# Designed miniproteins, single chains, continued (5), part 66

Each design is a single chain, and the fold is of that chain. pLDDT is the mean over its residues in the fold that is shown.

## One batch from the design tools (miniprotein)

Design m18263
Fold by ESMFold2-Fast:
Structure m18263 (fold): chain A 80 residues (1-80)
Amino acid sequence: METITVRNPVSGREITVPADWSGEEIMALMMLQANPDARISFEELVEFFGSREEAERFVKKAIEAGLVELVEGNQVRFVE
């Protein structure tokens, strides 16, 4: 699968993601990576994407890629 490496403008860290990820999915991941100690609620992701379906797809793809995990209270965090 083709991948791209992107730099988080907030943290300066790089992350490699599949090239077929949307800009919104990459931005959501960057938000989580910039603050790995912070948790973001699933409802905040729904608001960010403007769609529950898009938020669910993002979470599933990111879990499968080993990039995020679900924690207590339907919250999502970046895996270091």
Scores: mean pLDDT 75

Design m18264
Fold by ESMFold2-Fast:
Structure m18264 (fold): chain A 58 residues (1-58)
Amino acid sequence: SMKERIKEEAVEYMLELIRRGESVADAARKAANYGLEKGLSPEEASEAARRGVEEWRR
């Protein structure tokens, strides 16, 4: 779905920010805001940020 693609984009954005030296907290906040700007609900944006944290910790 379109929303799932936006969540995937938010996760990739978060991981790229972490690779560039941003903290996990700052990267998660920016990724969630990216999702919100693209049309995700606050809950969906929060889910995307959590997914990003999980991917980073693997």
Scores: mean pLDDT 87

Design m18265
Fold by ESMFold2-Fast:
Structure m18265 (fold): chain A 85 residues (1-85)
Amino acid sequence: SETYEFDDGSTVTLNDDGTATLTHPKYPHLNGTYKAREENGEIVGYDPEDPQTKSFGIKKLDDTTAELTYRTENGELITVKGTRV
């Protein structure tokens, strides 16, 4: 598995089983283990009951850095940078 810590205190773990686990210190609606797929150069976390809705995206920039994109409960789209730990 591969874990990234982001500048807002969130973490994403890319699991070896094709899932991704997201934790967020401020937005509990994002916490969970999602199915993961590659789409348009990013890894998309999704609910298998709603596979067309992107719950979050992680874009690997290099071997140690990534960008995480997610939506807050008030509908704002946030992008944060992070590093592999």
Scores: mean pLDDT 83

Design m18266
Fold by ESMFold2-Fast:
Structure m18266 (fold): chain A 92 residues (1-92)
Amino acid sequence: SEEESILKRIEDVVRAVLDGIKAAKTPEELRGIVERGLKIVRDIKEEYKDKLSPEQLALVDRVIERLEQAKNMSKEEAIKTAEEVLEDVRKA
C-alpha cells in the first residue's frame, strides 16, 4: 500500500541513522548523521502529509521528536533511542 511504502522509506532512513550512529567516531559526526536523517524524515512528512493517516502522522512526529533528542545524547543512548524508533516503525 502507499502507507507501507512511506513507512518503508522512513524505516530505511532510521536504519541508516542507526548504522551511522554506530559507526560515528565523534559527537559531531553523530549529530551530523542524525541531522541528515531528520531532514529526510521531515521532507518525507512534507511530501506525503495529505496522504498520511492520523496514526502515521503521529508515528512520523514521534520519529522526528526522538531523533531530535538523540542528536544531543551519548552514543550509547543515541543507539538505544534509534533502535526503539526503528522497532516502532517496523511494528506499524
Scores: mean pLDDT 87

Design m18267
Fold by ESMFold2-Fast:
Structure m18267 (fold): chain A 58 residues (1-58)
Amino acid sequence: TIEKAGEAAKKAAEKGDAAGAATASYQRGLHGSEEGFLGAEAGRKGDAKEAAELAMKG
C-alpha cells in the first residue's frame, strides 16, 4: 500500500495534478512516513514535483 501511494503521487505529478499528488502523499503519511506528510503540504502549495519526490522517499 505504501508503494502504491508513492506511485500514485508520481503519476499525479506527471500530469501536473498538485492536488492529486498531495492526496497520494498524505496517504503515504498515514502509513507512517513523515515525508508523506511533508509532500502533502508541498502539493497543497502547488508543488506537485516536490510532493511526488517526498512521497516516494519513505
Scores: mean pLDDT 75

Design m18268
Fold by ESMFold2-Fast:
Structure m18268 (fold): chain A 95 residues (1-95)
Amino acid sequence: SALVETVEEIVKKLEEAKKALEEGKFEEARKLLDEVTQIANEKLPEELKELVERALVALHLAIEHKKQGDDKLAEIALEIMERLVEELKRFAEEK
């Protein structure tokens, strides 16, 4: 399914963004956030788009907290993103 392939691409990019952020590569993490935003806007139905937008907000907050040295708040934001990614995976498997 083209939808499943799109969701898998988004999930992979969000996982890469987490790794980039953990390595202090803020510019790379932001680039991956922008790429996911474009893919979601072009290829996802509204319900999945809203879920991805929530994950992107969590990623944005993680990047900002990590840049400020707030590692614990960044970790919490990444945990929220990971829960939303898990929901996205379940939604794609059921649809």
Scores: mean pLDDT 85

Design m18269
Fold by ESMFold2-Fast:
Structure m18269 (fold): chain A 94 residues (1-94)
Amino acid sequence: SMEEEIRRQLLEALESAGLLGELTPEQLEELHRLIMELLKEEEEVKEKIANSDEEERERLYREFQREVLERLLELAERLGLEEWAALVRRVLES
């Protein structure tokens, strides 16, 4: 299923980031839930982008990227992942 594939990709991403085993099963489920919500929102943004001019497309894409990073930061802070939160915050400052 799509949920199982996303869960597998999440585990691979966590392993690559050195976070595999740092999260409890409950924290992993919270992260998975956020990713599923973000994927749904991405589909809505893609539909808006398809019907927008070039300037509006760039604005919508940048706004969505910022929203993704802000929600990841909020989750990282709630889960006490200070190193991950610092990384996300650094990207937001760029």
Scores: mean pLDDT 76

Design m18270
Fold by ESMFold2-Fast:
Formats: sequence, structure tokens, C-alpha cells
Structure m18270 (fold): chain A 65 residues (1-65)
Amino acid sequence: SDELVERLQERLKLPREQAEQLIAVEGEDEVRAILEASDITKDGPEDPEKNKAANEKIAKILAES
């Protein structure tokens, strides 16, 4: 969805095309869960391991794309 594309652009500074590709590869629900985990760590100390895993997964997908 456009909401996920916009969030990917803000979180990762991705062009729209790369954000859409990430969603196409991983699926909308998976990408949404990853971004939500990342946002939690940026705003507080809760679930730092989830944010780390989310960032690593996003970076891997972008490297493979």
C-alpha cells in the first residue's frame, strides 16, 4: 500500500521503486511488521533485538535487489 511505501521512504530513504520492490518481495504484512518493530526502537528502549533483526532483514533484501 502507499502507506508502506511512504514509511519505507522515510525510514530507509528509499526511492519509491525500491520501496515497492521490497513489498513485492517480502509481502505487505511482513514489511509492515518489520517497520513497526524498527519504529519502536527509535522511540524507546523496548524490543531493541526486534529492531536489529528488522534492520538486518531490510538491508539484506535491498542488497539482493
Scores: mean pLDDT 65

Design m18271
Fold by ESMFold2-Fast:
Structure m18271 (fold): chain A 62 residues (1-62)
Amino acid sequence: SSREERRRAALLELGRRGQLSRAELMRRTGISPAELSAMLREGLVAERDGLLLVTPAGAAWL
């Protein structure tokens, strides 16, 4: 899959589950640590208490 397709898959999976750890999201979607770090930097996902969630910006990107 393209990088954009992997990002969309990660956002959709995280949205469906509500929140996931970094390890679980990477295992489920194949997103790399570098790609996940970029999504955090861009504000598409946020991390709270070790769990990732989709931001309003991430939901709008979908």
Scores: mean pLDDT 85

Design m18272
Fold by ESMFold2-Fast:
Structure m18272 (fold): chain A 78 residues (1-78)
Amino acid sequence: SLKKEALEHLYKALQLAREKGLTDIERDIENAIIYLNMGFYDLALKYLRRALEKAREAGDTEIEEHLQKAISLVEKLL
């Protein structure tokens, strides 16, 4: 399932953000997971794209990769 794969990438990104104390990224990922589970894909993408920009600013390539994969999967749900 595209949604299941997206969630797997988001939980990995969330764990990494928590471990690294990247609280703004953590919050955006948490909001994206909530909206994704509610079926609000456009709103989930808004939070994911914001989290991705913050990860790029932080130079965290591992979080970036997980967020990019999640965004690609969620876009296919539209």
Scores: mean pLDDT 92

Design m18273
Fold by ESMFold2-Fast:
Structure m18273 (fold): chain A 89 residues (1-89)
Amino acid sequence: MMEAERERRRRELVEGGRIIGEEVGRRLVEELGLPEEVVDVLADAYVRAAERVHEKEVELGKPLAPEEVLAVVEEEVARALAEWEARRA
């Protein structure tokens, strides 16, 4: 895999993660009445998940399966929400 292709893939994953995280956070604010700061919490969680997915893809030399990507996303979201809830307590 070429270096330029790896960096492009990383950037696409990180940018996509931020957009999806912001949308998920916005929905949680609207549907559950959570504070607006949850939008940033979810955006950051999805960016961290994207970075972990990219690291694993580089190690394997191939894209992760969708179920593996979902597991990484769910882990980072759960951590971010738990840390946010601890900060507000």
Scores: mean pLDDT 82

Design m18274
Fold by ESMFold2-Fast:
Structure m18274 (fold): chain A 84 residues (1-84)
Amino acid sequence: DISSMLRQVGQQIRQGDIDGAVSLLSQISQRYPQLRSIISRISDQIRNQDYQRAIQQLQQMQQRYPQLSGPIQNVIRQLRIRQG
C-alpha cells in the first residue's frame, strides 16, 4: 500500500535516516511507475538537503493525488522539522 510506504518515508526522515527514506521512495517508484518522475526529483532534493524544493514537489504530488494527502502531509511536516 503506497500510503503505508509514504508513512514509512516520513518515519525515516523523522529518525534522520535519509538513505532509508530515499530507498523507500525508490521502492514506491518501482511499484508505481506513474510516480517515478516526481519521486526521482523528490529523492534528489532530499539527498541534496534541498528540503524546500522537496516540499514543493510533494505539494504538487498532493494536488495530483489527493487520496495520498495525509501521508504526503506527514512527509512534508518531517522535512520542515529537519529544515529548522
Scores: mean pLDDT 87

Design m18275
Fold by ESMFold2-Fast:
Structure m18275 (fold): chain A 95 residues (1-95)
Amino acid sequence: MEKAEEAVKIAKEVIEKSKLPSAVAGGKAALKAAKAVLELEVPEEVKERAAEDALAGAKAAKEAAETGNEATGAAGALGGIGGLIEVSLATGKKL
């Protein structure tokens, strides 16, 4: 899933380079969601939604890291958490 792979790339870069707590939190949430989509056996419909949420979260975390905007970073974290919840509910695994 190209969206999940892109989310992993963006999220890792934010986590490694940013010192903004909300951007790092957003990046970590997005990375966890994207990895869950890539590594777990997830129904295709849920996989697409979770990958899209992970990518949106990763992009918001990157924007927060670039602008210093804590609210954008927090929105990124919520997007990543949304993706995780979708995968957790579909797989029955605690993530």
Scores: mean pLDDT 76

Design m18276
Fold by ESMFold2-Fast:
Structure m18276 (fold): chain A 85 residues (1-85)
Amino acid sequence: GVTVTVQVTLEDGSILTKTVKNANSVSIDTGDKGGVSVSATATEQLDEVHEVSVSKSVDLEKPFKKVTATYDPKTKTLTIDVEYM
């Protein structure tokens, strides 16, 4: 299975975290406060003894209102997409 976690730091320094299990994508809406940085991690169990973990982080100059982290098991890539305010 795949587990994806995303963590957002907001303009006021508060942190939002969301984890989904057995899903390839997770989204966080920042609400009335803009997000300024994102960290995302995806972990995939390949077989009984092998797993892969991929992490990405990004700091942004403009506040964003939504972030989506998506893991592709075929290419083993983690993508972070943001929607600006």
Scores: mean pLDDT 83

Design m18277
Fold by ESMFold2-Fast:
Structure m18277 (fold): chain A 104 residues (1-104)
Amino acid sequence: DRARELAERGRELLKQGRIEEAARLVGEALRIDPLNAEALELMAEVYELQGDLAMAYYYLGLAYILKKDYDKAIAYYQKALALNPDDELAQRLLAYAQRKKAEA
């Protein structure tokens, strides 16, 4: 699977400190498979290393939605919104995770 190969190469580049190259490969993996939890977690690590904590928390929230861990997804979106309260997409995904938790 091309998306898995790109995510694995991105992880190797992150271990080497090649953050921008890793971001490109992980981004391509997510373009091919947007629901790849490993690639979403790697993108969160990229943003954390770049100092963008709001985006890092946003991508962790997405990864935990895919794992159906709605408590962690809610916590990460709340952290993302504490840093960027006007992020409409993060607001919508928080509402989604809260709704999915209520359905459990």
Scores: mean pLDDT 88

Design m18278
Fold by ESMFold2-Fast:
Parts: C-alpha cells; structure tokens; sequence
Structure m18278 (fold): chain A 87 residues (1-87)
C-alpha cells in the first residue's frame, strides 16, 4: 500500500530537514553494498537513521510528524509519498 501525506513546512524547517538528512543519506549510501544481501538489516539501518533524524529535528514538530509516518510505513513494509508545501 502507498501512504500519501502532505506537510506544510517553512523554509527554515525545510533547510533543517535537508541539512540533517544529507549526512544520514550519505551514510546509508556508503553502507549500501554491506546491506544489499540482507533486507531485514537494511530495514533496521533505515529505521535507525530515521529515528536519529527524528531526535535531531525534535524542535520541528511538523518534520517529526512526517518522520513518524515514514518510520511507521517502513516498519509495515509500505511505500510513503510525501508532498511538502512551503508557507
């Protein structure tokens, strides 16, 4: 199932998300070869990365809501589509 969610973010919140997500995305990409043979390990690493982002961005409740939905979708093996609108 595909979960669709729309979130309204300020430019500051979007920048905070992009800056926090960049090193996490790079870390996961660097470990991709290690994880390719183990879908469960890849899922656990993705969940840890998302939970770390949630903690780092805890001051931004709208980003936390988006991350909570993504974490839930990953745990269920579902695909999430997020649409972000700027205020």
Amino acid sequence: MVIEAEFELTEEELRALEEAARPVDEELEARREELVGDEEAAREELLRALERLREELAEHPRIVEALDLLIEAVRRGETLKLTVSLR
Scores: mean pLDDT 71

Design m18279
Fold by ESMFold2-Fast:
Structure m18279 (fold): chain A 75 residues (1-75)
Amino acid sequence: TPEEERVRREVTRITDELLSKRPWLSEEQKEAIRRTAVDIGLRKLREGKSPEEAIREAREVTESMLRRIEQQQAS
C-alpha cells in the first residue's frame, strides 16, 4: 500500500542516518538493523497506527537497539 511504501522509505532513510554515525558496525549488523526497523514500522501499521506514528515508533525502537549495542561494546 502507499502507507507501507512511505513507512519502508522513511524508516530506511532514518535508520541509514543513525547507522552513518556508527561506521564500526559490520555490514551484516547494519542490514539486520535496517530490516528490523522496517519490520517494526510495518507491524505498527498493521496494528492500526498512522504512518507518522509507525515511523516515530520504529525510530524510537531502533535508537534503543543501537544504545543497547553501544552499552554492550563498552562493557
Scores: mean pLDDT 84

Design m18280
Fold by ESMFold2-Fast:
Structure m18280 (fold): chain A 82 residues (1-82)
Amino acid sequence: DEIDKLKDLALNLVKNLSSAGVLTEHEKNLLSTALSKKVSEGKLSEVITKLESFLSKVKNLLKKGDKDGIKNAFKDFLSELS
């Protein structure tokens, strides 16, 4: 189920961003809104692919301890979804 895959990816992303200290309540709302908009536009598979790529990038930056890199990458990701 692609919806279950989207939920699992979103939960993993939130967990990784929260552990890095780079996710505010406002940013959570922006992410949720952007994802919901793309799903409503019939772009579920595109969103899943983008989430998988971004989660991989966040995990790599976490291994390096690059919190500023994660913040910048997240801003870019939100802009790309908008």
Scores: mean pLDDT 81

Design m18281
Fold by ESMFold2-Fast:
Structure m18281 (fold): chain A 76 residues (1-76)
Amino acid sequence: DSSSVYVLRDEMKRLLEKAKEYVEQGKIEESRRLVEEARRKFEEYRSIVPESEETEEAEEYMRRTTKEIEELIKKA
């Protein structure tokens, strides 16, 4: 009964990791697309999971990692 929620969380993390890899490869446009997709996955996750410590932790991770990727893209 939790497979879709867990898939969204795992997919969000996977997309962010792949986005970082693409920035290192100079694939800036593709990296931006992956970040946007990760944001969509997280929004869906947040809509299903109520406000909790786990949700706050995931949101903070998403914000921090997205900001780091954006800063890396700006420096590229």
Scores: mean pLDDT 77

Design m18282
Fold by ESMFold2-Fast:
Structure m18282 (fold): chain A 98 residues (1-98)
Amino acid sequence: MKPLTPEDVEAMRRLGRELAAAGARLEHYDLSEDPNAKVYVGILADADGRPVAVVIDTDKEKLEKRMKELAEKYGAEVTAIFEVSNEAARALVEGLRA
């Protein structure tokens, strides 16, 4: 797996802060203690394109199920699902909780 640069880590924290400022809620997060573990990030947006929820999980199927449930609850759409490093996901969580 390609290591993140300090700039990549700060970009993930900034994304988290921007999502939180736009009103997105960190509905769930699960991170690995293994730095080589894959982590998945899902973002939901409403009909106006406003981000409403973020879900982070080490299990892609569990993330997809939770994203579907939240999409139905909020009347939102899954806009993005990313595969990221555990380090990138941790930085995103830090930004979302700032």
Scores: mean pLDDT 80

Design m18283
Fold by ESMFold2-Fast:
Structure m18283 (fold): chain A 97 residues (1-97)
Amino acid sequence: SDINRQNFNRAMDTLDQTIRTATDTLRLARQVGDTQTQRQAQAILNSSLAMRDQLLRNDSTDSDTAGRNGVTTLRLATTLLRTSQTLLDQQRRTLDG
């Protein structure tokens, strides 16, 4: 359905944003020497890549199951994005202060 396709596209877009944000966070954390944030950013990056791969491989003919999986992935990806954005902002403040 259009809703399932929209949820899939939103999940993919959110995962792509999370991957970019986590990559930037990891780069800045390495520059600052913040090993804890490096580990957290790497974990977010690994999880986001795994979720993106799983979503792309999920060739389900059951539109209801596909819809639920898309919604669940979107929720998880949104949480990871928020966390990675918070970490990025913290690293930027550390560099500025």
Scores: mean pLDDT 79

Design m18284
Fold by ESMFold2-Fast:
Structure m18284 (fold): chain A 100 residues (1-100)
Amino acid sequence: MVNYTLMLAEYSEETGHLFIVVYDNGNLVHTEIVDVKSLEEAKKVFEEIAKKYGLDLIFFSGNEGVAAGYENEEARRLLAEILRNMDTEAAHRLAEAISA
């Protein structure tokens, strides 16, 4: 069985919310909505939450964040494929980082 964690976030300036979802091996394990006052605060909060999950591979681009962790080569390859199939710059940057 592959072992990976993927954390995704989207910041909404209109509502002042950061929406966070966490997947473990493709299963949704956590969702959170955090009140934030700016994009800068959203980025900081996302990094803090990602680090609490033990995730050091963190990217935020535009209003979207991605963070990931993996325990083996199979999980890394699967994560890279998932991230490449997402339509966000942050996901593509993370895919490049873990594919090298």
Scores: mean pLDDT 83

Design m18285
Fold by ESMFold2-Fast:
Structure m18285 (fold): chain A 64 residues (1-64)
Amino acid sequence: MSPLERLLELVDRLVKEGKSREEINKALMKYVNDLIEKGEISEEEGGRLFAEASEHLQRLLEEQ
């Protein structure tokens, strides 16, 4: 799976588990930062991934 796909699945899982927006955002930031630190993605790519994950989270919260 791509980093984006894994991040979106993480959002879906945490929303289904009933985690708060704050807890989900912390998990997303940790995941993205871990990928950057490992050299799997650039800081620019990390910013884009976080933005897309945040948009996905907002849509899921609007559906609930």
Scores: mean pLDDT 80

Design m18286
Fold by ESMFold2-Fast:
Structure m18286 (fold): chain A 67 residues (1-67)
Amino acid sequence: DELRQKIEDLARQGAELLDKGTVEDQQEAAKKYDEAAELAKKLGDKDMYANFQGSRDVALQKAAELS
């Protein structure tokens, strides 16, 4: 399950970056979640896609607030 493993790895990286709390880390977290969302879309998992897009938007909002 190559796609699922890649999605899990990206989500883990995004969460780790989000926890670090700098503008740069939040922006990088958003990129990881965006990649995870695109892979979830490719997998056909609409719920997972929506969840990762939500996480990406949260990361971008946090980065904007810190800027």
Scores: mean pLDDT 84

Design m18287
Fold by ESMFold2-Fast:
Structure m18287 (fold): chain A 74 residues (1-74)
Amino acid sequence: SSEREQEMIELVQEYSKKVKELVDQGKYEEAEKEIEELRKKLLELSETPEERHFAEAMVQRLEKEFKELKEEKE
């Protein structure tokens, strides 16, 4: 993996943890805001179309995990 790809993966792991903690607290709007901030930061790091595609895929995966976690709590 590229050094930037690794940085993106680490950022996703950090935000995934925050999102899970917010969902556990019932703070769904705050969790959605954290996902949006992650999208913004990943796109700012992306310098190539390939990196941008990777960023979009990572955000979509986290959005899916968020929906699944929310459904388990409701």
Scores: mean pLDDT 83

Design m18288
Fold by ESMFold2-Fast:
Structure m18288 (fold): chain A 89 residues (1-89)
Amino acid sequence: AEELLARARELAEERARTLPEEARRILHDTMGRLEAAFGDVEAVEAIVTEADRRLTALARERGDPALERQAQDLLAELYTLFQEAIAAS
């Protein structure tokens, strides 16, 4: 579990470097919420869903389909890592 959580943090930090500041703030907030909700599958799913909505809305406001794709890919990877970490616990 700890190894998968460390990987999730690493992935978020790595991807955040290529994101605009507003998207980085959403991602940082989302990671904090995911770590706090660890062990609560329903809460993790709700947090990821809300992050997807926020990042997709930001990308659409900016007319940036690359940001939308990047955010969706990142959130899918983070969700998978958190699901695996919970299953391993």
Scores: mean pLDDT 78

Design m18289
Fold by ESMFold2-Fast:
Structure m18289 (fold): chain A 73 residues (1-73)
Amino acid sequence: MKEEYLKAMKELNEAIQRAKEGDLESAKHARELIPKVEELALKYLTDPVAQAAAKRDFEELRKEVDKIIEELK
């Protein structure tokens, strides 16, 4: 589980980095990855407080990625 989560986080971070460099396709890919990475994070995190924090962080990340997509259009 932890290895799967870390791999998913690497893919997401790479997609976000490319999106920040102006790649719209990477921004769209990051948007699609976020819910899958969130699922893995919630399985890895057993503390309810940590789970709640992760849900908030991933929601803010979705908003950030959506903003990047709008700015690149």
Scores: mean pLDDT 81

Design m18290
Fold by ESMFold2-Fast:
Structure m18290 (fold): chain A 116 residues (1-116)
Amino acid sequence: MDDLEKAEKQLQLLERQLGLLEAQIDELERRLSDPNLSLEQLQQLRKELEELRAQLHVLIDQLESIRETLSKLDSERAKQLSERVDRLISRARDLLSRTQQLIDVVQQRINQLQQQ
């Protein structure tokens, strides 16, 4: 498999993985809409969000590695794939920011319950 074919297949897998992570974050955000969550449930949600944040960091690192590989290739196809990588990195970073905001919300709710 040439470097371009390998990069394209890796990008397809990472794009699918990013979609799954986004769906999981959407589900955790829906669960957080429950005002009656217990301290134990909030602690579990925080743990799940922290695990998703870690997975997003790994995914961003993998995308940056592909971008570095593509930057060494002087071809139009490599340029098009690099633009696709940049869009996926942007989406992953936006999702990372959203995940951090949800972690902050969970932490605030945990702190409020511990003050009671």
Scores: mean pLDDT 89

Design m18291
Fold by ESMFold2-Fast:
Structure m18291 (fold): chain A 79 residues (1-79)
Amino acid sequence: SMKTALLEFSDLTAPLKPGMTLYFADENGNVVAVGVVESVEGNRALVRLTAGSLEPGKTYYVYDENGNYLGTATVESVE
């Protein structure tokens, strides 16, 4: 089953929008998860994970589908 992550974003370089595909990388630049933005509230977003997994309490580097850096995201919860 697909999981949904609640994320808190920091240092956003561009606005998040529902339907955006996000790539989540660790500190070494390895893409560990991919998701689609379902909803945005301020600096928080609900993201449906389509591949990989995110760990609650961890912070990831976020990129768009073209490889542009968007900021960091800290995982609040995964369901």
Scores: mean pLDDT 88

Design m18292
Fold by ESMFold2-Fast:
Structure m18292 (fold): chain A 57 residues (1-57)
Amino acid sequence: RELPDPSYDEAVRKVLNYMRLNPDASDEEIRAKAEEEGLPEEYYDKLIELKRMLHST
């Protein structure tokens, strides 16, 4: 292992965990959580898509 980008991986996991604990969380709450964890805007789109798959079936 070298110097990977685990900071974003951990941030994504935290947001995913937040979505699992809060299935009714709004897109705004998810975006706010992603921003708080330091994820760039590009990740918001992916996280919203994941939320749909995770909680919408």
Scores: mean pLDDT 70

Design m18293
Fold by ESMFold2-Fast:
Structure m18293 (fold): chain A 100 residues (1-100)
Amino acid sequence: SEIEELKEKLIKGEEQLAEIYESLGFEDLAKEEREHLEKIKKAKTKEELIEVLKEAIKDYQEYIDRLLTQDPRDPKVRAALTYLQTAVAGYKETLEYLES
């Protein structure tokens, strides 16, 4: 149940982030969040969940790099960067917990 409780929290977080990114006009990022959400739902083991989170971190880091090429004065770009950086940090902490 510990893994299931963790998955429920991650799923809720992904759903909220997808809605936020969609509201900011980042439809591609919102779609990517929904794809990660489906992979989290399908993960049956700790090891499968770890691999999904590693993939999500990589995808978020690639999106951060793309956003850094955009206008840093755009409040939507700044908001998306903040949410992505926070998500990466949270997922890294979750991975450390799962790998302990």
Scores: mean pLDDT 85

Design m18294
Fold by ESMFold2-Fast:
Structure m18294 (fold): chain A 72 residues (1-72)
Amino acid sequence: MAEKEARELMEEAKKKALEMVEEGKSVGEAIRLVMKETTRAADRFGELRELVYRLGEEVIEEVKKFAEEKEK
């Protein structure tokens, strides 16, 4: 199931990005990782490109929010 695989890849990207922020790496570095993985997933799942980019955008928003909460 291509959608399930795409969601799994984006969930792995989210996990890695959140770990990067948790361990003191910059939000920019975490976002770059998510953008890279989103582009790879969109290339692999061409028919789900819109879904993949939407998931990537959601992950970026979650990473930004997580980092903001860590600063407060």
Scores: mean pLDDT 81

Design m18295
Fold by ESMFold2-Fast:
Structure m18295 (fold): chain A 83 residues (1-83)
Amino acid sequence: ASDEEIKDGIADLYIAVAMWAAEKGDFEGAIRLLEKAYEIAVEAGSKETLQRVKEAVDRLLEITPEEYRPQLEALKKKVDEAL
């Protein structure tokens, strides 16, 4: 296992916990966790992990209340620009 492989695993964990937080109605926490997954994916140079962050952001956009959508749209833009 390399540092990059470990970072990919940590980013995937952040994605999983973010989706769990959203299911509990913690959209602020979910977005924060996805922002952390994005940061790690960029640092690791992993386009595969960035694609998973994008998929998670797209999924949250389907269920997130309007008050959190601007923050989530900003994250989506960052992910799309990094891909």
Scores: mean pLDDT 83

Design m18296
Fold by ESMFold2-Fast:
Formats: C-alpha cells, sequence, structure tokens
Structure m18296 (fold): chain A 95 residues (1-95)
C-alpha cells in the first residue's frame, strides 16, 4: 500500500515536471507531493501515537488527549484528500 502510494506520487511528480502547467501550479502540485511523501514516511509515528492516545483515553480521558486524537484524525483526512487529488490529476494527464 505505502509502496503503491510512493510510486503514484513519483509518477505524478514526473508528469508535473514535464507538463506545460503555469509555474505557480507546478510549485503547488510539487508541494502537495512532498507533503504526501513526508506523511507516508511519518505514518508509523502517527500510528504509534494514536495507539498510545487511545489507551490513555480509555484509562484517563482528558481534553488534551481528545484534542490530539482529533488533530491526528484531521491530518489523516487531509492526507486522504490530497491522495485523491493526485489520483485525479494522474488520470487527467494519462487521458
Amino acid sequence: EDEEILKLLEKYRKLVEKSNLPEHQKRLDLSFIDALEDFVKLKPEYDAEEARLRKELAENPTPSVRSRLLAIDIVRQLFDGFLEYVKKKVEEFEK
């Protein structure tokens, strides 16, 4: 799964670099690719933190534990959204 995501991101990077897109759009798309690659690399750290926080929530629920779990959930949702964006862009370039 992570390997397939990294291959998709590398494919999109090459398509963006070879495209006739405006410079500002190339910079934005490359920034999205960099952010997604970083998230894939940091995923084990997020998974470990989430597991620890869910244990903490069961034993001693605090507002800080709940807010951190919400923050991790938001990051995961943004990652999924950016990944769908990349998938759609790759489809557009291959058409």
Scores: mean pLDDT 82

Design m18297
Fold by ESMFold2-Fast:
Structure m18297 (fold): chain A 79 residues (1-79)
Amino acid sequence: LEELKREWNEEMGKEAEERIAQLEAEAQRILDENADLVIEDISNDEYASLPEPLRQKRMAQDWLAKLPQIKELVKEIKE
C-alpha cells in the first residue's frame, strides 16, 4: 500500500489531472445537452429511479461539484 502511494505521488499525478479534465468536459457536455431540464429538488434516494435524461443531468451536476476537490488533491500529489 505504501509503495502504491509513492508511485501515485511520483508518476500518476499528471495522468489523474488529465483524466479529471476529461470527466469535467464530459459532465459539461451532458449538462449542455440537457440544459432545459430542472432536477435540483431531487433527493439522492430518488436518483436511481430517475428516467433518462434526468439521471444523466443529475450525475453530471454531481461530478462537477466533486471534481474541484479532487483537482485540488491532485495538485498536492504533483508536488
Scores: mean pLDDT 66

